# Designs tried in a protein design run: designed miniproteins, single chains. Part 25

Each design is a single chain, and the fold is of that chain. pLDDT is the mean over its residues in the fold that is shown.

## One batch from the design tools (miniprotein)

Design m852
Fold by ESMFold2-Fast:
Structure m852 (fold): chain A 68 residues (1-68)
Amino acid sequence: MSERERRLHEALGEILRRIGEWLRENPNATKEEKLAAIERIVREVGERYDVPESFVEAVIRFLRGELE
C-alpha cells in the first residue's frame, strides 16, 4: 500500500474505534445523538489525519445511510 492509502486505513480504523467506544458509553443515545456524534468523530479524525474533506463527507454520508 502507498503511504497515503495507509493513512486512510489508519483514519478509518480510528473512526470505527471511536464510534464503537462512544456507542458503548452511550447505550441509550437517540438516533439524532448518534448521528451528531458520528459526524463530530469523523470530522475530528479526518482533520487529525489530514484526509481530504471529500473523504470526510463521503464517510459521513455512508454512515448516515447505514442508520436509516
Scores: mean pLDDT 79

Design m853
Fold by ESMFold2-Fast:
Structure m853 (fold): chain A 94 residues (1-94)
Amino acid sequence: DSLLEERVQALREAARELIDELKKNPTPEIAYELARIVKGLRDLNPQLAEEILRELRPYKDVLEKAAEEFEKMGRPYQAELLREVLAEIDRLEA
């Protein structure tokens, strides 16, 4: 399905741009958007989801800090999603 391939490519490019932005300006919102992309890709393209998770390994501390900031802001759902992504990264490191 060409539409699914286009959607997957758009998500891959969005993830790449967001990872680059996260390196330069680590904000909770950028980390959350990356976590959302990973979650969405788990069903559409699990191999790409794993690829993005591996690219996020060096930034686990940034993601963890983002989860803490969301908890402080009273946004537990966003914090939980980030912690789920962190757990998935840890599983891939095993």
Scores: mean pLDDT 83

Design m854
Fold by ESMFold2-Fast:
Structure m854 (fold): chain A 82 residues (1-82)
Amino acid sequence: MKVLSPVELAIRYLELLISLGSVGDRVLELSKVLSEEELVAYLRRVLPVGDSETDRRALRLVARALKESESLEEAIEILKKL
């Protein structure tokens, strides 16, 4: 089994947010008003996140991509360019 990179894990978390419908939409809305740190804390409440350094890096990547995006799909495309 290949270990996921922080970028691959971040993309997987964004795909999960898309699958959660209104929860994903709410996270995107909050990304425009919350700081990166506050958004990471919120993501930890709505997603089944582990405590590894890879999980922490993935959540920071998700938060940053969401703040630069107008949709969850656009956030995934930003991460794919890394």
Scores: mean pLDDT 83

Design m855
Fold by ESMFold2-Fast:
Structure m855 (fold): chain A 67 residues (1-67)
Amino acid sequence: GVKEAALAAAGAALDGDAEAGGRAIEQGHYTPPKDREQARRAAVAAARALAAGASPEEWVTQGGKAG
């Protein structure tokens, strides 16, 4: 879900690799396969926002818009 995507995005942004958040969603058991692509897009968008210097509240918002 959105919470799992946000946590994956935060980890990816800390590593400087926004796409790593998407890979974590694809490989993890956090979301059903049918919702995984939406969660992946949310994680990548949130990670990019956080890497660009967005506050925690802002990157969660960006993840929600993309997912």
Scores: mean pLDDT 60

Design m856
Fold by ESMFold2-Fast:
Structure m856 (fold): chain A 82 residues (1-82)
Amino acid sequence: GPVTGPGALAGIAGLLGVAAGLAAPDAIKAAAGALAGIGGIVNGWLAQENLERGKISEEEARALGLEGLREGVAGVAIGLAG
């Protein structure tokens, strides 16, 4: 479905990364965390849209989703580090 799979997980992780980043008391860490989270959202969205349109393979979509998940998790880690 349009909200499941590795791209969706990357999007969720990216949103959490943005939220954690924006909550960080250090403005530089907040910006870094939010930017990493945005990367996760973008990669997750692109993976799902391109897969649904048949423009990329399921393996490529999985790789993009996992990269986006990694970026989202990094955003959370940066944000929580404050």
Scores: mean pLDDT 67

Design m857
Fold by ESMFold2-Fast:
Structure m857 (fold): chain A 110 residues (1-110)
Amino acid sequence: LAEEAAEHARKAAEYLGKAASRLPDDAPMDVIAEVDLLLMGAVSAAKAIENGNISEDLAKDLKDLAERADELARRLEKLGYTESAELLRKAAEHLRKAAEAVEKELEKKK
């Protein structure tokens, strides 16, 4: 399950990186900053999981990142950045799956 969690977090980072690369240079600065923050969060989570540093807080952080990615995707859709929005939704799905895998791993340790 830790391996699955790490794989999902890494997949989220891949989709976030692709979303960032599809944004035009003149995209709103707060949009660019939010994608970069989500990407850093996904990468940090993957590293934490790979190092065995899993916790209920990490699962919560992954769920928060997923919710933020979905919210940003809705905003990008309204701005006409449809490809980036779709990639953010894929990232959100993987972030949720990573959180679920972390929670299942923690349940086994009780």
Scores: mean pLDDT 85

Design m858
Fold by ESMFold2-Fast:
Structure m858 (fold): chain A 68 residues (1-68)
Amino acid sequence: MLTPEQLRQGFETFLEVLSTLPRTQQQVWLRHAIAELEEARAEALAAGDEATAKVLDEIISQLRELLA
């Protein structure tokens, strides 16, 4: 599982790439990323990794705001 620092760094890279895409492609990438991160969050919670789950929840919330 990714560390909280690696998750934040990956999020920044994802946003940078996302900004280069047309809105239609951004929506597809955002929906896919949200689904994958929700699965990762569930796994973190099952493993008792509350710190990673919290960072994932924060990132998911930000991605959902971008999708809206």
Scores: mean pLDDT 80

Design m859
Fold by ESMFold2-Fast:
Structure m859 (fold): chain A 72 residues (1-72)
Amino acid sequence: MEPLSELERRVLRLLLEHPDGITADQIAEELGVSRDEVSEALTRLAQRGLVKRDEKTGKWLVADPEAARAAL
């Protein structure tokens, strides 16, 4: 598999620290990056099966914590 980018690793670590989920806006604020950069990173992580979005809350969650830790 292709290695994670630095931003993808930061986003994934932040999501592992928030098991109840966080919004893309909160990720952008916490990491000091734009919403567009966060959205791109989340899309790539979701394509890898590492994260998912909760449709009811709009929060992003780790989909597979074991795979996420292995990818870091």
Scores: mean pLDDT 80

Design m860
Fold by ESMFold2-Fast:
Structure m860 (fold): chain A 88 residues (1-88)
Amino acid sequence: SVVVRLEAPSTVKVGEPLTVVVSTSRPSDITVQLLDENGNVVQQASASGVTSVTFSFTPTKAGNYTVVATATGPDGSTTTAERQVTVT
């Protein structure tokens, strides 16, 4: 199985970079989605075959967001991690 670690700030300001760091125990395909409070995907980024990746999103509206990271390991197993972010 793949272990995934997701790091994101708890709060950011509108128009400032929301930096997301994802690390995995094995080379994995990583997709990160930024979801608004209604569960809509507003921004998305991905990387293939990595053990670490950094993505930067710029929120355009204040609100409560969820960062969802999905990692697919070399055996095809998937693992997810989530973090809540408040944009002011």
Scores: mean pLDDT 88

Design m861
Fold by ESMFold2-Fast:
Structure m861 (fold): chain A 67 residues (1-67)
Amino acid sequence: DSVRTQILVVLMENPDKSFSIAELAREIGASQSTVTQALRELKKQGAIVEVSPRRYALSPELKAALA
């Protein structure tokens, strides 16, 4: 899915930053509901983590792979 890929790119470009659903939706040009669904799938895959309520960041494993 292109939306999941776009979210991963944003997070990989900003590995030390967390994003809200609204921030990701604005950044990639998708609806908040579409971003929410994509984030749920990425979290299941271990690609992202919810660092605080409704704020998401690249998983520590993927962040380590970028270093």
Scores: mean pLDDT 82

Design m862
Fold by ESMFold2-Fast:
Structure m862 (fold): chain A 92 residues (1-92)
Amino acid sequence: TEELIRAVLRAVADAAEQAAAAIAAGDRALVDRMIATIEEDLAALPDSDLPPEVKETLRRAATELLAAIREAAASGDPAPAAALAERLRAEA
């Protein structure tokens, strides 16, 4: 399960970097699409057959990602999303 946890953390870190870049570029349409996709993925997570610890890591990381994207989008500052990407990548 450790390899799956690392893969999840890397995937969420990559999404956070993409969100930071989109916010820096002022691409609101892309940011809105990313938020919608993450919300849909979170809603589908309980139906997944992933191990419980992987589900908990994904739920936590994705919830933090949504919060960071919303904060960054509201301020126009990509820093919250970029900081999350660095933290998750270091954890992976």
Scores: mean pLDDT 85

Design m863
Fold by ESMFold2-Fast:
Structure m863 (fold): chain A 67 residues (1-67)
Amino acid sequence: MSLLVIDGTGMSREEVAQLLAIVREAAREVGLVPDIMKRAPEEKLRAFQELVAARAKAAGLTNVTLL
């Protein structure tokens, strides 16, 4: 199981908005609908977590890690 860790305590409003945009776009691209995430195939959930972590890193957000 992949563990996505997000520490939002030091984030600016703009960084939070950017992270939420990354999360929404990642969910859309892997085909996850928010209301069915709990029933998503493990492969899609993992792809979603990896995509969020990779894009957050590319955007310079240091508060997101994939364990």
Scores: mean pLDDT 69

Design m864
Fold by ESMFold2-Fast:
Structure m864 (fold): chain A 86 residues (1-86)
Amino acid sequence: SPMREAILEEASVSVLYMEVQILIKTNAPESEIKKKINEALKAIDRTLALLDRIYPSLTPEQQALAERMRRNLLELKEELKKLLKE
């Protein structure tokens, strides 16, 4: 199912975000932190593109879930971008 794939991709983004937070808390090298943030941002953009592609074929219930997922992903993207400035 395309929706199942989108849910799994969102779960992968959550894992990458957790890894970024661990690297920051353990004072990892800035280059390693930036590399992981860029990996997470790429995963977010890929998941957002997937949601856009499947959206017209989704049921109303699945569309509501996709809209919530999109909002969550955009919030994570802005948080990660802010970390790149600090």
Scores: mean pLDDT 89

Design m865
Fold by ESMFold2-Fast:
Structure m865 (fold): chain A 80 residues (1-80)
Amino acid sequence: EEIIKLIEENRDIIKALYDWYKTDPPPWVKDPREAVVEHIKFILEKKGLKLPITDEELRQIAKEAKSVDDLIEKLKEMLK
């Protein structure tokens, strides 16, 4: 619940970051979807929270997601 709320509060920032990485990716961004996943982890870590899914599951969700909104909805479903 706390993790889901924190992700939802940051949805607009995550979406803006994804659009930037997708449109004009910095040299260190290999995949815009993976980059937003790293940002979500950063937000959680700042609050002392840890995502209760594996890095592999998170990469799969990122690859399967059609948009950042879809990515966030898939994460929320996994965290129920």
Scores: mean pLDDT 74

Design m866
Fold by ESMFold2-Fast:
Structure m866 (fold): chain A 76 residues (1-76)
Amino acid sequence: SMEELRRLAREYFMRGLFEKNLKDTALGIKLIELVGGNAEGSIRVASKLLGVEEEEIRKAVDEQREEAEKLAEEIG
């Protein structure tokens, strides 16, 4: 469901930020984008908290597209 997909997006994003894991953070942001959330705001937050430039976060988010789309199809 869309609600489950929103929860998954938040879980990956929060876990990634807490664990300083760029891949999980980026996957969470891509999932936020797919559910119509504020991906740009999430990139800015991730950049500040991880100490990684916004452009590097965007690149990581793009790299997670296939995995995020697969999760969206399975859960949405």
Scores: mean pLDDT 88

Design m867
Fold by ESMFold2-Fast:
Structure m867 (fold): chain A 85 residues (1-85)
Amino acid sequence: ADRRVRADKLTVAELGRIVKEMIEEGKSFKEIKGGTPRKISDEELDKLAQEGLETIDKAVKEGKIEYTRGTDANGVPVVNDIRLV
């Protein structure tokens, strides 16, 4: 369903923002709160998700972060934790 794809893009955009703040401010994942605005267009969401993916990919390739994935009660992949290396 299209709604699932949108939720995944929102998660990626939020994770990219969190990773950027962790690297720039030296904060842990648990110290960073807030999320991507819920009232955004699909075009803006696509842009934020792409920027988020690029930020995460760069940080992982540079060995700056590690993250763990799990599944929720419905078998959907979720991110459980992110940490600076």
Scores: mean pLDDT 64

Design m868
Fold by ESMFold2-Fast:
Structure m868 (fold): chain A 105 residues (1-105)
Amino acid sequence: SMADIRAKAQAILDTLIAHPNASPLLVLPDLSIYPDFYKRIPNPMSLTKIRQDLEEGKITTMEEFVAKIEQMHQSYLDFFDEDSAHRAVVEELYALAQKQIAENA
């Protein structure tokens, strides 16, 4: 049911948000301070934005939820260099997300 999907997605998202290294992925950068982020990544995604989309009923399937996680991952891969400390955090959170999604499939 939609309620079951929402509950599963919410539990996964809460786990990611609670992660000690989630801070760089938690909120989108300030547009006035980081305009180049938005020039390079037209449709950026963050954990807080995914949570808001889920709460507003914009994510109604697990496939849609996974697509938002993938969008977030891709946005940060496009922005941070491969040897950046921020890239390592992105990959850590993405691996956790994949594990949580698999356990709730």
Scores: mean pLDDT 79

Design m869
Fold by ESMFold2-Fast:
Structure m869 (fold): chain A 78 residues (1-78)
Amino acid sequence: SLSLVRARATVVESEVYLIETHSDGIPRSVLLQMLQNTIDLGRQVAAEAQKLGDAKTAERANQAIQRAEQLLQQVLAS
């Protein structure tokens, strides 16, 4: 449903925000796994939103994925 996919997009956005702001002290291996899981969830949400014709929710999910991918690249480069 539209309400469920929008709620799931909020979960993805919240997970990215928590990693961006509260990742201090998280072991690198755990952080990498969290980022990959968030990216995978985000892709599922974006695909479902697109199927339902909710372009705004798909865009929100894709923006959250881009933020998570940038964080993943930063962690891998360090």
Scores: mean pLDDT 88

Design m870
Fold by ESMFold2-Fast:
Structure m870 (fold): chain A 75 residues (1-75)
Amino acid sequence: LEQEVRELAQKAVEAARAGDMEKAIEHLRKALLTASQLPEDKMLEQIGYAVSEAARAGVPPEEITKLVNEAMKKQ
């Protein structure tokens, strides 16, 4: 699961850098939902990783916050 989160986060970064924000958001959503299946300590670490990578790549903070809140509701 951790490897899947990292792979999806990197796909989100690549899509954002290419200007494909729709795909970036889709990949980030999948990364955060996958991270939400981990134990709490690892979940928080992997969410932090995916969020920081997406933010650096230019995904809007508002979209990141929305996706994190959606994923966390599943806990």
Scores: mean pLDDT 79

Design m871
Fold by ESMFold2-Fast:
Structure m871 (fold): chain A 89 residues (1-89)
Amino acid sequence: MPLFEQRKAELEALAQQHRAEGERLLLEDKDIAAAEAHYQRALAALQQIVDLTTGMYGEDSELTREYRAQLEAFRAQAEAAIAAFRAAT
């Protein structure tokens, strides 16, 4: 459905934007709180993609599994990045 592809593309762009801004805030500005907030927004956008693909293709579809894997990988990466900066103070 055209609406599905449009929503997915918008959510992918939103997730990428928030991820990039979170990385910038963490690496350049050293603003852990702002970076964490942007990472949470990126995770929320990825979760919406998972929910959208689940509704369209089902929970066990290849596309849904791919987006769940992407969500889990990004969560782990974001948590590790924040933890490393918190430890450095």
Scores: mean pLDDT 84

Design m872
Fold by ESMFold2-Fast:
Structure m872 (fold): chain A 66 residues (1-66)
Amino acid sequence: MSAEEAIKKAEETAANAPTGGGYAAAKMGVVEAREALKEGDEEKAKESGLNGVKAGQEADKTGPPR
């Protein structure tokens, strides 16, 4: 999986998040991943994007639905 693909998954997770917490967590992952890409760190960008997806999904389990 590429860093760009991981970022896209995090953006999609944010867009489809049923809770505000899920949206915020996924969006934070996107921001961190894009920052890492600007620094040339593709591995960190990929990790941050995937962590955003995971954090968003976990937040969606405990937050109230929108």
Scores: mean pLDDT 78

Design m873
Fold by ESMFold2-Fast:
Structure m873 (fold): chain A 82 residues (1-82)
Amino acid sequence: MEHESLYEEVMEGLDREMDALKDLLENHPELADPKLVEEALKVVEEARKKIEEAAKRKDTEAIKEVYDETKKKVQELMDKSR
């Protein structure tokens, strides 16, 4: 139960992050460097693929690590995009 809930929670988190980044690019292009926002979107997309593969292997530790690293990388890129 917990490992399925973790996968769902993480994927929902990534979906919300992706939606926020897309909104920034489409509706607020002057607020952030579009190159860095696009890079953040790629980071989230790559993380989704890695998390899907980890979930197939039932590797909850890999899901957590990829999610944490992704959040750190996106935050770093967004800080630089200002």
Scores: mean pLDDT 79

Design m874
Fold by ESMFold2-Fast:
Structure m874 (fold): chain A 97 residues (1-97)
Amino acid sequence: MAEKLAEVIRQAGKEAAELALAGAPVETIRAALDRFIEGTVQGLKALGKPEAAEEARRRLTPLAQAAVDAAEAGNYEEAAALIRRAGEVAAELALEA
């Protein structure tokens, strides 16, 4: 089950990174990141891991904000890299919890 959640998380992160690389509006990137974080948190809670869900919110929120800040500055490659890193962190939290 955790391995399947990690795969779903990686896919959601990839989609958000692709939006950044396509130069999507900052509001679109923010909304995708909000859905990605909430999906990760709810997925971990569904696995009976509420402490891991709270840890995910704590670790992913700063990375998402940094990605949005990079996109606002027009640094879409940096935004995509930060989003990919957030996806990796979220997937590892799903596997380790």
Scores: mean pLDDT 83

Design m875
Fold by ESMFold2-Fast:
Structure m875 (fold): chain A 61 residues (1-61)
Amino acid sequence: KIKDYKSGEEAVAAIKAGDAPDVIYTTGGQTENNVRAAAKEAGKDVRIIGYISGGQLNADL
């Protein structure tokens, strides 16, 4: 299931706490990089999907 995080800090904290979903939705940029790094360090297989401006979630993974 996809979980939407508004900040990279929030997503990183969830991953480190072991409460990360299979998929994390993020706005990209440095936020995405921080989330990817945290997932790798925690050894979690989390998919990270960048947000497409202008509308609505297309994440179906």
Scores: mean pLDDT 59

Design m876
Fold by ESMFold2-Fast:
Structure m876 (fold): chain A 84 residues (1-84)
Amino acid sequence: SVLKFIVDGDDVAALFLASVLEGLGGATAKKLPDGSYELTVGDNPKALQLLEELVKEGAISLEKLPDGTYKLTVNDPVKVFELA
């Protein structure tokens, strides 16, 4: 299975998180025409565990959109840098 996330291209912590997830081998990022990024996360246990921990710690929020994509919002950039 795959999860898709939309992240703000101007959010440094969100872009850092996307880079970490790509480095774990569990994600790919695609720049969209509006300047946001579509992050596709595969069935990689480390990538999924990191996302779950960030949500539990309140560092990020995931909003499920009608198309099944999640909007990823960084609530605590310092916590993202510490945990990722």
Scores: mean pLDDT 78

Design m877
Fold by ESMFold2-Fast:
Structure m877 (fold): chain A 80 residues (1-80)
Amino acid sequence: SLEERYQRAIEKARELGDEGAAKAFERVIKDPETGASLLAGYIKKLAEKDKDRAIEVARAAQEIPTVRELASKVLEEIEG
């Protein structure tokens, strides 16, 4: 279900130990427009320090329908 996709993305972020990513996903669910911008910025900034984790977070974000396209674009920017 849609709700299961949201829950999986947040849980994945928490499993990665990335509280910032978990908060960004929660923002996306509550406010897709503002949350999407914050999530994209968060992932790009994370990629500067931990590219592998940024890729994992971006892939988790692809499970959220409201930001799937944005997450895919950010992932392409990170992976080249």
Scores: mean pLDDT 81

Design m878
Fold by ESMFold2-Fast:
Structure m878 (fold): chain A 97 residues (1-97)
Amino acid sequence: SELEELERIVREGEEAVKEKGIEDPEAGLKAQMGAAAKALRALDEGTFTGPATREQLLRDRRIAEEALKVVREKKKEGKELSDEELEELVREIREKL
């Protein structure tokens, strides 16, 4: 179940980048979630060679998930976040978590 969820997150991130490009804020955030999920899978498989801890990877995924929710809500309101506004949003979420 958890492994299937991580695989879904990775796939959705890759598909979003292919469809909309990495410069799209939603696709970029899904790609960040996918990268964290891929690293979490590698930790579980004993193949992870990076410096990040499990707690850091889970936190990074949560930050991207929360930022994605806000980006989607703003998009429904007909508003797109600038790169600066997205960076501020990510900072606020990081401080809250």
Scores: mean pLDDT 81

Design m879
Fold by ESMFold2-Fast:
Structure m879 (fold): chain A 75 residues (1-75)
Amino acid sequence: SELAEQEERLNKLWQEVADLVRNKAPPEELAAAFERLREELERYLELKGFSEETKERALEHFAQLEAAALKWLEE
């Protein structure tokens, strides 16, 4: 199904982000990976039929996670 395919894409992209963080990749590479993950997350949230409020909160939390990961790499 479309939902199952989207979940598979998210799992792969999330694993790529985790690998980049673990290997202390350049911040530019991590930012690009987070951008791709965010786009696929937005699509997933739409497919799940969550309210606009729930989608907004999920994306805000995602942005906070991205900021934290990028700060960690700078240290």
Scores: mean pLDDT 82

Design m880
Fold by ESMFold2-Fast:
Structure m880 (fold): chain A 101 residues (1-101)
Amino acid sequence: ERLEEARELIKKYVEEIIKNADDPQKVTEIDLKFREEIRARFTPEEANALRIAVELTVGLKMGRLTREQADALAEKWGIPEEYRELALEVADETPPIKVKL
């Protein structure tokens, strides 16, 4: 299903963002590439939901958002429940942030 494709993209880009979280320029490059990829493969509505899902997942994994805050933001931004659930699932499955030495 389309949601499985979305889940793999969320996981891929979340992992890349958190690996490079200490490099704002690299994070910006990753975000731009992600936005280009989702716009090429998904509808504008799906692309917007995917962008928000990645943002929520990164926020959860980096401790910037609580689950309650992530749920509130998902409702406020009007993303489909399915994409909110994907963000939470990917956050649970993603390993803790590892500092590069």
Scores: mean pLDDT 76

Design m881
Fold by ESMFold2-Fast:
Structure m881 (fold): chain A 106 residues (1-106)
Amino acid sequence: MKREEVLALLDEMIASGRATEEQVKRLVDLLLSLTDEEFAEVIREMLARRGYDVEEVRILSPTRVEVRTADGGTLVLEAPDRKTLVSALIALFGGAGEEAERVARE
């Protein structure tokens, strides 16, 4: 259920071309409530919605994620804490850079 709600929110944000502060805050709260398995699936879906062909997403720690693309590319995301990591993911893939940075600083 939570995973489906995250994906629906992402679809709305992408369709609008801009995210509201309320949408970003709700998305952060939902992402922080997911298990590592659900979080990996959401990251995969976020990247797929941006047109990336994702082979694998691995949660290496609560603050470190590895993404492998089908073309052999690798992206490693690391942050001091999980809220910062989640906010960075929304900024990079949700189209809400300023709003996500603001939420991370709260």
Scores: mean pLDDT 71

Design m882
Fold by ESMFold2-Fast:
Structure m882 (fold): chain A 68 residues (1-68)
Amino acid sequence: MEEVEKALERIRNAKTLDELTEGAVELRESLSEEDAKKFSEKGAEAGEKATSLEEARKAVEEIAEEVA
């Protein structure tokens, strides 16, 4: 569970797309296979709709909180 919290903090503090991606990968690896799949699918959809890094970060953060 500490890994999930750490990954979520990394996502919240992401200032670049690379940092956001690293946080998302760590969170996905900390979740169950089913939850990780849902996170990945929702994250891909949010990424397609996001028009800026700020929107992408916020969307990923919200999805992470919903799944975790």
Scores: mean pLDDT 74

Design m883
Fold by ESMFold2-Fast:
Structure m883 (fold): chain A 88 residues (1-88)
Amino acid sequence: MTPMQQNQRQIDSLNSTINQIQNWIIQNNYPSDQSSQIQGIINQGQNLTNQGQNMINNGSPSSQIQQIIDQGSQIIKQAIDMMNQLQS
């Protein structure tokens, strides 16, 4: 697999995770403050995945795309950690 194909697969995975988190928020009807915080975090993650996708489309170096993907992964992990805390 090329580095660019690997970057695309990682962005697709992050977008899938974002969709799962959005569905989880809708289905579980958590307090508005907690739901708003998680939504804010996933919005930041979505902005980073959109930036990464634009970088792929524009032919940016795979190393720079990977930096953006890593940032997105860290942000999405924060949302997952918050979700797990609410399920406890």
Scores: mean pLDDT 82

Design m884
Fold by ESMFold2-Fast:
Structure m884 (fold): chain A 68 residues (1-68)
Amino acid sequence: MTITEKMKEFVKKHPDMTPLERVEFEVKAAEEYLKEHPDALDEAGNTPEQLKKVIEALKKEIEREKKS
């Protein structure tokens, strides 16, 4: 299952999800994908290194939201 498919499933199951909860689920989905496919491109063509950068950016966004 791709990161996009996991995110669509989470949104469908949690329609009252806050923006913060959505970003946290996106980080979890991306980290799980990296564990399953450490050396593969994702469906969007991101390398593992690019996906790690996306995860770090999202984690910084979560930190900003929690401190605001």
Scores: mean pLDDT 74

Design m885
Fold by ESMFold2-Fast:
Structure m885 (fold): chain A 71 residues (1-71)
Amino acid sequence: TELAERLAQGILALVDAGVPFEVAAQMAVRELGEIDEALARRVAEAAKASKDAREFAEQVRRLVTEWERER
């Protein structure tokens, strides 16, 4: 989805620009929390499980796409 890809690319762009991964992840979780708290919780757990921004971006794409499909 457009939202999923935009968020994933945003995370990667922030980290590439020198923003710490933890900060980029917190920003994504906060944005999603304004949309759906359960989705934000899933994404926060994905951030804790991910070792780098690429892995996290892939999990964000999956979780947001699944969420939109179930709506």
Scores: mean pLDDT 82

Design m886
Fold by ESMFold2-Fast:
Structure m886 (fold): chain A 61 residues (1-61)
Amino acid sequence: SVLDRAERLASKLPPAQGARLIGMARALPPEVSEAFLDRVEAALKAGDQAAIDRLLETPPA
């Protein structure tokens, strides 16, 4: 599920950012949440901490 995916990605982040990721994934519609998690996963694979920080600082509308 989307939430299982969010929890797996969150485990790779500092605790505060991980909690924010899970909260955002829960609040967003499923389609928006999946697209958001795709961006987070891509940033994690690239090791792009600045992109991760931006994604978690500015939630999608």
Scores: mean pLDDT 80

